# Designed miniproteins, single chains, part 31

Each design is a single chain, and the fold is of that chain. pLDDT is the mean over its residues in the fold that is shown.

## One batch from the design tools (miniprotein)

Design m1121
Fold by ESMFold2-Fast:
Structure m1121 (fold): chain A 71 residues (1-71)
Amino acid sequence: EEAARLAGEQARLGVRWLDPDITDEQLEAVAKATEEAYRRFAEVRRQRPDDMDALGEAGAEAVKLFNEALK
């Protein structure tokens, strides 16, 4: 949970650094998408640490979340 939150904050800082004109709403969407993706990836890693297919599926979901957040 804390790691997911930290990942979201790091993504927010990185996106702000790359695009200083980004809105607060877009930053919140990116942070939330990053946290959700991290939680899903961590859960898959916890349950199936050596399952590359499951990790790939988690990665695809992360891409989907980011695409929805950025619209």
Scores: mean pLDDT 71

Design m1122
Fold by ESMFold2-Fast:
Structure m1122 (fold): chain A 60 residues (1-60)
Amino acid sequence: MEEFEKAMKELQELLKKYSDNPELVSKLQAFAVEARKAFEEDPEKGLEIAKKGIEYLKSS
């Protein structure tokens, strides 16, 4: 699913951008791991979790 890979790539770019903030890195990594696990069972749930990780940073 192209949307999922795009969202995961955006999470990776955010991890790189905020690499000097360990709390944000830990939370973004947790979202990325959960998104990958969810994607194995339900691609739409994986995408939803990845988007939540991105929005978490924007809303913080």
Scores: mean pLDDT 78

Design m1123
Fold by ESMFold2-Fast:
Structure m1123 (fold): chain A 90 residues (1-90)
Amino acid sequence: MEAAREKALELIRRAAEHIRRAIEAAAAGDAEAAAEALRQAVEALREAAPYIEEAPSEEAFRLAREAEELLRAGREAHPEAWAAALEILK
């Protein structure tokens, strides 16, 4: 339980860091760098999912909501670069 909880928090924080890098890349107009950062964020969240299910916690849910808010903020602030990054990810 302890190891699963720590791993979930680590992976969610890693995902948030990648989302912040995606926002930075989108702000610079670098859709390919934004796509790569978003891909890494998605991979981290996918790896976090089984650990969250094994050891659900209030902190994990709060960090996941923060990551969702970062994704929304990035999309709203840089809609063209964000849309291009999502197209690259397909």
Scores: mean pLDDT 83

Design m1124
Fold by ESMFold2-Fast:
Structure m1124 (fold): chain A 56 residues (1-56)
Amino acid sequence: SAEELRKKAKELREKAKELRKEAEKQKDPLEKSILEGMAALLEGMAAWLEKQAEKL
């Protein structure tokens, strides 16, 4: 359902926010980059789910 897709998107956005906060605390540039990259992927997935929900 559209409601389930929006709920999942919200969860992914909240997880991405956590990853970005952890990235800010990292001193290792590689670890920081990986966390930021993972956050961006989750944000992209959330946007896609939100778009799918609009079609329902």
Scores: mean pLDDT 87

Design m1125
Fold by ESMFold2-Fast:
Structure m1125 (fold): chain A 55 residues (1-55)
Amino acid sequence: DERGKRMGEGAVEAGRALGSEEAIRYGELGQRYGEKGDMEKAREYVNLAGEALGV
């Protein structure tokens, strides 16, 4: 799923910009689940990345 993939990519980019390895890891998981069409898991991991970034 393109939208899920982009959400994960955004989380990875934000994690790299802010130096959060945890956010990068969760963003990568969100991207992978988004690509598989599992939007519920993709959103869960993107939310975890946001928490790691302090959002």
Scores: mean pLDDT 77

Design m1126
Fold by ESMFold2-Fast:
Structure m1126 (fold): chain A 65 residues (1-65)
Amino acid sequence: GRAELERELARLREEIIEAARRNDSKRVRQLMEEYRRLLEELGYSEEEIEAELNALQDEAVRALL
């Protein structure tokens, strides 16, 4: 259900940040694509998806500093 998908999104966010800390660009890219697909599955608009991905990218960059 929706709750399971939202839990999966939270897990992917954590994995993306961890992969970024390891400088694993390939893994970050793969996980970001999975994250996008789940947002599409949940019915988010393109504008909402871009906002979420931009926020996640910013968080990953901050984790590197």
Scores: mean pLDDT 82

Design m1127
Fold by ESMFold2-Fast:
Structure m1127 (fold): chain A 80 residues (1-80)
Amino acid sequence: SKERLKKLAEEIIEKYKDRNPRAAQNAQKSLTALDKGDYFKALNYLASALHEMIRDGDLKYRPAYLEVLEEILKEIKKRK
């Protein structure tokens, strides 16, 4: 799961940094959080990146966005 999230964030940075700098910035923050071991922050930044992609009309990221939101909900339930 972490490897998949990392690849998704790297894809957004590589392909969309010029077209959607807000998405790329949030994806970069997600990678930084993963490197620090902060999985919950990484998920939240990646959700923000995916939301910016969807807002820009790139609806192909909607399934990934919903999966990341489900992972956030699981992390919240573990930390109750």
Scores: mean pLDDT 85

Design m1128
Fold by ESMFold2-Fast:
Structure m1128 (fold): chain A 64 residues (1-64)
Amino acid sequence: SAREAIRAAEEAIREGRRLGDDGSVDAAERLLRLAKEAEEKGDEFMARSALVGARALLDRLRAR
């Protein structure tokens, strides 16, 4: 879960940068930090929250 959240957040950062969307890059970087913290703590709730947020952001960026 945390590893999937990290991957999704990193993909969202790449897509945001490709589109020149600084706000989305900032949001994705915050989600990446949350996902890494979840991995360090073994916090499955935090990991799931990061994953849901990162996937939603990535899906919206890819729809453009």
Scores: mean pLDDT 85

Design m1129
Fold by ESMFold2-Fast:
Structure m1129 (fold): chain A 76 residues (1-76)
Amino acid sequence: MSTGQQNLIDMGDQAIQSMQNGDDDSFVNYARASAYSARRLGWHDLSDQLFDAIDNRDFDRTVRIIRQMIQQARRD
């Protein structure tokens, strides 16, 4: 697993944990970090979709995309 994949997993897990704890500010910050990490991995479409979900405050979609990214990073 690459450093970029590990960073994505860490940021994504922290975003999900923040959401579960009701910390919306931390959730948005970690979700944005996950989107940047995905972009660095070349996952431009997923990164753009995640930024769009964050900007629209669609938190359910944001969590779904982050979970998908974590699963993909763990398999690659």
Scores: mean pLDDT 85

Design m1130
Fold by ESMFold2-Fast:
Structure m1130 (fold): chain A 63 residues (1-63)
Amino acid sequence: ASLEEAEAYREKGLEAFAAKDYATAAKYFQQAMDILQELYGKYSKHPLLLELEKLYVRALALS
């Protein structure tokens, strides 16, 4: 897994979110978070990981 792969999943998640496919968006955000947790650590305060956590929770709440 790589940062580029995490960013690709984030982009797919945002596209699904914009299309109001919140279940698909949550799935992609989770995949991006999993990659970032492997690269930077599960409890990392990395800005992208914190952003994805908020997007993931929002997508779940709307699905």
Scores: mean pLDDT 81

Design m1131
Fold by ESMFold2-Fast:
Structure m1131 (fold): chain A 55 residues (1-55)
Amino acid sequence: DDRQRVDEMYQRSVDLKKQAQQAIKNGDTQTAKQLADQLKSLGDDVGAQKILQQI
């Protein structure tokens, strides 16, 4: 039953996007880039691209 793992990956994606948004607001481009790379590793290419477009 992979439902638990899907929920965990979704929660990680949400947390990474929240952190990336804060890094963007702070002008921390390096941290935002690292978080976008982690989103890509989770398979959230759309989320990663959205972060990269803001920096």
Scores: mean pLDDT 80

Design m1132
Fold by ESMFold2-Fast:
Structure m1132 (fold): chain A 61 residues (1-61)
Amino acid sequence: SMAEEYRKKGEEYEGLGIAYASEGKYEEAAQFFRLAAKYYEKAGDLESAKRALHLADHLAS
């Protein structure tokens, strides 16, 4: 389903955010977490979207 595809894309961007954060690339990591949140929202996974957005806010601040 499209929801499953969007959730998987959210997970992929979240993984990229984690990878970039581990390299100290915090601005890029925040952008990937924002993308993850967008796709989690499209998937209807509002809890994962909220968590990804909090991670982005933490890294961009």
Scores: mean pLDDT 88

Design m1133
Fold by ESMFold2-Fast:
Structure m1133 (fold): chain A 55 residues (1-55)
Amino acid sequence: SDKDEIIKAMRKELPKDLVERVEKALKETKTVSEMTAIVLRAIGDALDEEFKRKK
C-alpha cells in the first residue's frame, strides 16, 4: 500500500513525467529507506522546477 499511496499522492501534486520516473524506481525498491529517498528526490525535482519558473 505504501508504494501505491505515495504514487497516488504524487500524481496529484507533481508533473506526470516525474511521477512516472518515481513509479518505475519504486517498483524496484524493497525497503522503506529506498522508497523515502526516491520520494524526497522527486519532491526536490518538483521544487527545483517551481523555483526556475517563479524566480
Scores: mean pLDDT 69

Design m1134
Fold by ESMFold2-Fast:
Structure m1134 (fold): chain A 50 residues (1-50)
Amino acid sequence: SEEEYKEYQKKLEELYELALKDPKLAGKILGVDPNNKEEVLKRIRYLKSL
């Protein structure tokens, strides 16, 4: 639903903010290389585009 989509987008925005402050933790949550901040951010940007 549109409400579920908006909640999902809010969660992704929260995760993006976390990734800027703690990319290792965000990377672990996403299952991507936590030592590569740019890949973590790119993954979140990709998910936000869906």
Scores: mean pLDDT 80

Design m1135
Fold by ESMFold2-Fast:
Structure m1135 (fold): chain A 59 residues (1-59)
Amino acid sequence: AEEGAIAAARQTALDLGLSPEEADEVVKLAREIIEKDPSVTPAQAAARALNRVLKRRDA
């Protein structure tokens, strides 16, 4: 269930030109978001994690 959304987020990070290490950080953050707030869907957590990593890089 959640594994599919998280795997998709990792692949999207790589497709956007992030390093494998940055893509792994997206996976880690998505899992942390789900653990902290179980009302968040895996897809929403994945999107938030990806956005946070992209925003840090562009800051």
Scores: mean pLDDT 78

Design m1136
Fold by ESMFold2-Fast:
Structure m1136 (fold): chain A 78 residues (1-78)
Amino acid sequence: SLEEAIRALEEAIRAAEAGDREEAVRHLQKAAEFAKRAGLDSLADAALALAEYVRRGMAPEQAVRHARHLREQAEKAL
């Protein structure tokens, strides 16, 4: 559901703020799964792309900004 995607994005933001890259990637992948099931393919693609950039070494501050933007997009779709 969309609410589950938003929760996963919030968990990804917290993990990124804590510097936990592996947890941030895991939560972004979960957000993408929930977004896809909700029919939000663009949000799902963006969350997967962000997960890949984080996995490859994106700075935590940048990951937080991008994840917050995706959360805002998801909230507007509610």
Scores: mean pLDDT 87

Design m1137
Fold by ESMFold2-Fast:
Structure m1137 (fold): chain A 93 residues (1-93)
Amino acid sequence: SYLETVEGQGEITVALARMALWLGNKETLEKLKKELEELLKKDPENSLALTTLGEIYYALGEKEKAIEYFERALEVDPENEVAREGLEKLKAE
């Protein structure tokens, strides 16, 4: 099943992480952060997972980690608008 693949599971985890980011739930963000880090051990070039981790680290106040993940996302996908905007915000503040 697609949903049982690393890719399918990653898409679900990313969707849940984006919802948790919108809701501002720190405990859910910490849990999803760990799940996305485990996903990246199996799929290190997952631009969506890298970008979402950058957003989670930024929301948790971990700016240096957020920069690292946004830069990695742009190395994988140079046209990643979300990662580019994330870096611009972090470098401006």
Scores: mean pLDDT 77

Design m1138
Fold by ESMFold2-Fast:
Structure m1138 (fold): chain A 67 residues (1-67)
Amino acid sequence: MEKEIKELEKEIEEDPENAVAYARLALVYFRAGDYEKAIEYAEKALKLDPENEVAKEALELAKKKLA
């Protein structure tokens, strides 16, 4: 998990428009129980790629956890 976060953060640093890396970060934070960060990264992914299904799912699931 910590290694995955560091690898994804590096991908974002190298390519800030990498919607897939943001969507993966959202899923990792959701699995870690950090629903606020999951929402933040899912929204960033969707801003770059509105059709990203992983980001849509992570956003919906994280919002349900906070409701």
Scores: mean pLDDT 81

Design m1139
Fold by ESMFold2-Fast:
Structure m1139 (fold): chain A 65 residues (1-65)
Amino acid sequence: LDKLIEAATRVLRELGVSEEEIKELVEKLRAAPSVEEALAIFGEFLIKNNVEAPELHVRKVAEEV
C-alpha cells in the first residue's frame, strides 16, 4: 500500500493537484481495505477531477505495487 500511495502522490503532483487535495486523497487511500479498493478510489478521484486518460495513470500506479 505505501508504494501505491507514493506512486499516486507522484502522479498527482505531476498533474498539478494541490498538496491539500493530495493529503485528503492519501487519507482515503490509507483507509481502503485492499489495494484494489485503493486503486478504485484513485481512479474515481482522477475521473471527478477531469484528468485526461485516468486509466493510464491508474495502470502506472498499479505497476508500482
Scores: mean pLDDT 79

Design m1140
Fold by ESMFold2-Fast:
Structure m1140 (fold): chain A 65 residues (1-65)
Amino acid sequence: MDDEAEELRNELLVAIRNGDFEKALELAKELEKKYGKDFAIESVRSSGLSARRGNLTNVIIEELK
């Protein structure tokens, strides 16, 4: 487990809670670059559930495809 992964996921959660699509997408792409696409998609999906931002989360996931 990488502390950096947890920090990036926490930043992603905050961005999604704020409805900041641009920042959330940037953080999701950073997670994809460092930990792979599946990890990034799971992190975005989990954050969307926690923040109750399913629509924003789905758009970000489509951009990662």
Scores: mean pLDDT 79

Design m1142
Fold by ESMFold2-Fast:
Structure m1142 (fold): chain A 65 residues (1-65)
Amino acid sequence: TTKETAFAIRVVAEGIEAGSSVEVKVVGDKVEVTLHSEDRKAAEEMAERIKRFAKELGLEVEVHF
């Protein structure tokens, strides 16, 4: 759906801007995000932002490190 696509694009764009490697998969109404970062704290902060974006869009998200 359009919401999942918009969310995925935003997550990838923010990951690139932050210098992190980000993989996003959309499976139905669920979005799976994998974050690869040398800075665990930065990855955790990114995960919190991703979860917040998902909540605003009414999407379920699962984040992996």
Scores: mean pLDDT 73

Design m1143
Fold by ESMFold2-Fast:
Structure m1143 (fold): chain A 75 residues (1-75)
Amino acid sequence: SMEELKKKLEEVRKEYLEAGVELGIALIQLGVAELYPEAEGAKELKEEAEKRIKEMEEKVKKLEEELKKLEEELA
């Protein structure tokens, strides 16, 4: 039904926003680590951030594709 699709769209939008925020944080962490590579913990921060960026980029891409399908069904 239209109501079920609308609820699913709201759920996927929430997941998309959460994944986008996580990606943004990871990108900032990578940038900071690259500005100060000699700082204590910079190497570990960079490695963690690179892994998280890859994971979140894949998640964001999948959620974006799902959002497009749901929005097309609701149009």
Scores: mean pLDDT 88

Design m1144
Fold by ESMFold2-Fast:
Structure m1144 (fold): chain A 65 residues (1-65)
Amino acid sequence: SEVLKLLEEARRLIKEGRTKEALDLIAEALEKLLGVKVSHSKIRAAAKSVGGLLSLIDELEKLSE
């Protein structure tokens, strides 16, 4: 799945401290999976933390199965 590859790369980028690049991939995954286009600021607001971003990735991975 293209979405699963995006989410795995986003997780890797977060671990490397490359959060802005990870947000680009999360936004693309959301658009592909749910048809929603969201800004980085809205994704950050929903996730609330870096740990919340990882939790969001976990949920999106489940939807990509």
Scores: mean pLDDT 82

Design m1145
Fold by ESMFold2-Fast:
Structure m1145 (fold): chain A 60 residues (1-60)
Amino acid sequence: SELEEEALKSMPDELKEFYKKIRELQTKAREAALAGDPEAVRKLIEEINKLKKEYSKKLS
């Protein structure tokens, strides 16, 4: 929704970029799954996991 996008604008740039990347990759993974491309899904999930690990290191 527009309200969700507006909320993201007020977040720190680092956190905003993280969530933006996650959402983009998640959407692509869903579309790849619907297209029946398990290899693309796997690669997209791997990228999501990389971003989560990098962000997790900062929190820890």
Scores: mean pLDDT 75

Design m1146
Fold by ESMFold2-Fast:
Structure m1146 (fold): chain A 83 residues (1-83)
Amino acid sequence: MKEEIEKLIAEGEEAEAQGKYREAGEKYEEAAELAEKAGDVERAIELYLKAAEAYKKAGDKRWLEPDIKAGVLALEMAVDKVL
């Protein structure tokens, strides 16, 4: 999964550099889902936030779901730290 996550991040960064923000958002969202499944919660949060920001730059309403997922994961990580 690590190689797949890195590939999706690279594709997202390339799309973002080309101004293809919707495509970048899709790549970051896929990478975030793989990071979440791999148990890399911090990376998943970062990638969901990147996806949300890319979608916002594209004017695409799909930013809402990644933003919520990042928030939920961040709260879950904070609870695990306190408990």
Scores: mean pLDDT 81

Design m1147
Fold by ESMFold2-Fast:
Structure m1147 (fold): chain A 91 residues (1-91)
Amino acid sequence: SLADEIQAALDAFLAALTAAVEAGVAPEALAALRAAAERLIGLVEKADPAAAARIRALVERLLAALEAGDLEAAWAAASEIRALVDALLAA
């Protein structure tokens, strides 16, 4: 189902974020994280374009935080993304 694909894409995005943090924000890890984010956003857009736009803004904030070395802000943005996806899947 689309819901199962969105959940799998969220799990993959969060795993890619953990891997990027562990790799010290290496360019290849950031590229993988961006790819996982684009997949999640594309799937969410099929269900709710407004939710997809909100997630896109949070992904941009998350990537900026990682580039600045602000892990607290990065995980805060990730938590907001998870909450938006959870709310979407509960509807």
Scores: mean pLDDT 89

Design m1148
Fold by ESMFold2-Fast:
Structure m1148 (fold): chain A 87 residues (1-87)
Amino acid sequence: MDPSFLEAEVSISFAKMSIALGKRFGKPEEAKPTALKSLEEALKILKEDPKAPEEAIELVEKAIEALEKGDYDEALKYLTEAEELLR
């Protein structure tokens, strides 16, 4: 794991957990604002770091778009792929 991306990775993991718990308990809409805020923070960190993989940034942006549309499974898939690129 690259220590320079740790804060972004933590934010992505928290967003994934929030979405997964929301889906499990039938309340994904309640998790959406918290997940979006965490992903926006991760995206800011990644965009400000010149070492951040462009593909990871694109995957986080796609996850945000999927969440806005209510596509929670697609958002989780993009976030998992982004985490793999940051490790």
Scores: mean pLDDT 80

Design m1149
Fold by ESMFold2-Fast:
Structure m1149 (fold): chain A 63 residues (1-63)
Amino acid sequence: MDLAEVKRLVEELTEGVTFAASAPIKNKEDVYKATVALAEALKGTTLTNERIVQFVVKQAQED
């Protein structure tokens, strides 16, 4: 698992670092928390939150 790459992709997808800064990624639980918060932030947008959630979760589980 490459948490640095996961964090970078999350930041790139949201085009912001404030979200990631509030929830530093240290382990798999932090990845899940960041993914849930990202999905909530994208709620009601045109972006596919399910795909983003699955992408981050898969990265965390591929250890």
Scores: mean pLDDT 52

Design m1150
Fold by ESMFold2-Fast:
Structure m1150 (fold): chain A 59 residues (1-59)
Amino acid sequence: SLLDQLEAAVEAGDKAGAIALLKQMGLSDEEAEAVVNSGEQWASRLAGGLLRRVGDQLD
């Protein structure tokens, strides 16, 4: 899934790949960059709210 690919990008430290995956999940360029630029905590932020909302939109 796109969520599994995003987690792989996080583990690899691939910010550019993470941005591209977030955009595929329905985020804008600005939203995806803001999430990644929030720093190392962005994965936890995604799990806490944003990923839940985006995941619901993929069904």
Scores: mean pLDDT 67

Design m1151
Fold by ESMFold2-Fast:
Structure m1151 (fold): chain A 89 residues (1-89)
Amino acid sequence: MWSQQEKDKLAQQSIENVRDVINYMKEKIEELKKTGDKKLGIKIMFMALAALSELDFVLKITDNKKIQEEARQLKKEIKKLKEEVLKLM
């Protein structure tokens, strides 16, 4: 059983990891726009699903309202990126 402090630290690390994934997705979307590679589009979609699952885990383990708000904002950003990818496929 984890302490709330340990859960909040894990949640913060997951938030930072998801931010890096979002930045990488943005770079890969620019590549997708140039190449039209549908396989790349599928890979970006799998990255989005993994990141959304990680954010759902963050929301389950943290009681920190600031971390929860950041997780919700990142979920909205990922959903917008998913819609952009679908328009390019």
Scores: mean pLDDT 86

Design m1152
Fold by ESMFold2-Fast:
Structure m1152 (fold): chain A 62 residues (1-62)
Amino acid sequence: GEIKKIVEEAKEIVSKLVELGVLSPELADEVIKIVKESASKDVDKAKEILSILKKRLDESES
């Protein structure tokens, strides 16, 4: 479903941010926890968090 897709996409982005040294593994785990919690309560908030993660990844790969 949409929630699973959001969580899987967030995991991929967060993994890349850890590889780039932008996030620690501990902070990455916390971000995924927040995304899972948000996706279950408010899908729009989860999408907002995902958008922020995508922007951070794009800026970090430039």
Scores: mean pLDDT 81

Design m1153
Fold by ESMFold2-Fast:
Structure m1153 (fold): chain A 65 residues (1-65)
Amino acid sequence: SKEEEALKRAIDALEEILENMKKKGVFTKEHAERLINAAKQLKKSATPELKKRIDELIKKVEEML
């Protein structure tokens, strides 16, 4: 659906933000909190497959702290 495509694009954008933060070496608690909160909002509307992907993203962010 169009909604699922929009969700996938949003998850892709969050993953790109994380990769850019890694490349720049700028990773603060505030940046981590914003990224996790955005991921949790997307998770509310996500399919089981996308929820797994979001959980993996959250775990990667938490492991960098």
Scores: mean pLDDT 82

Design m1154
Fold by ESMFold2-Fast:
Structure m1154 (fold): chain A 91 residues (1-91)
Amino acid sequence: SKEDKLIEFAKMLDKDGDGVLTEEEFASLNQETLDEIFKKLGIPESEREEFLREFAKRVDKNGDGTITLDELNEFFKEVKKRPDYKKELKK
């Protein structure tokens, strides 16, 4: 499902599996890093904008069209609560 892909996207951003992005990790997100993640998820270039829009809607709780580090960390906390989150990353 789209939600499963959004969760996998979040897992790929949270490489440590701790459910938190640091300000440094957030600032290091660039187009090349995003392109590699999309390639691993099998998302074609034509669908990336829609995928990012859906991710933004899921993360942007206040609906202002801006994603903050705090909103990303809240999303990761929600994903981290899933029983398989860390199991899938660390086995």
Scores: mean pLDDT 68

Design m1155
Fold by ESMFold2-Fast:
Structure m1155 (fold): chain A 83 residues (1-83)
Amino acid sequence: METFLDISKKKEFNVDEKLVKEGEEYKKKGEKAFKEGKYEEAIEYYEKALEAYYKADAPPEKILPVEINLGIAQIKLGLDKVL
């Protein structure tokens, strides 16, 4: 059966790599929104980035910066809207 050869040829179809790339795309969108002062939009993108990274079982070095940026964006939004 070609199953093993197909998996070997589809090494580019690594679920972890695809999810990490998706997380990196959302992280970049979140960072752009954050720099533009669009904290609500930044929060939404950072949450999507974290979801993708978590599913990919990404290393803490990739997850932690996004969690920190998400927290800062939430504080910024909270200070503007609650205070």
Scores: mean pLDDT 72

Design m1156
Fold by ESMFold2-Fast:
Structure m1156 (fold): chain A 58 residues (1-58)
Amino acid sequence: MSGAELHEAMVVAAEAYHAALAAGASREQAGDIALRKMVEAGFSEELARQIMEQVMGL
């Protein structure tokens, strides 16, 4: 995976996660929404989980 692709995936995840939190979602709900958005954008579920761990600070 290129650095540009990783950066794009992290941006998608972070934006979806923080938007969900701002809308009143729990951290678990926001994480699920971010994972869903990454998969919809064409990233694998495995990559999406790895990036969500980074975005959520897990």
Scores: mean pLDDT 77

Design m1157
Fold by ESMFold2-Fast:
Structure m1157 (fold): chain A 64 residues (1-64)
Amino acid sequence: MGLPSDKELTATFGLMYAGLGDTLASRGKYELAAEAYREAARLFKEAGDEELAEEYLKKAEEVE
């Protein structure tokens, strides 16, 4: 057991926002889902995961 680093915490928040985006999209709240996906993309970029950041940015554009 160890505390996650700032980078790991940032990636975790990115995953949480990605999941929130998926939930909002499934409920038909596409505008809020797009915002959640954009926030997830920003967090993944800050965590150094540019590939995930691009994927979720694309997802945000697809739902709005």
Scores: mean pLDDT 80

Design m1158
Fold by ESMFold2-Fast:
Structure m1158 (fold): chain A 65 residues (1-65)
Amino acid sequence: GAERAARLAAEGAAAGPGAAAGSGMQGTKVSYRLDGREGALAGARAAGEAGGPHAGISAFWTAQS
């Protein structure tokens, strides 16, 4: 379903043009980490982002779908 399509697209993006996007997402995640303990709630969400854009996108699609 949607998860599978999003996962493949995210993996493709991470391998090529998504490499730059991955950098951006990682930057955002670091900002939340620096914010401190409040990042603990975002930690579970950021864990998906920290794994890379493909991991975060897949989780996001699963949550919405």
Scores: mean pLDDT 47

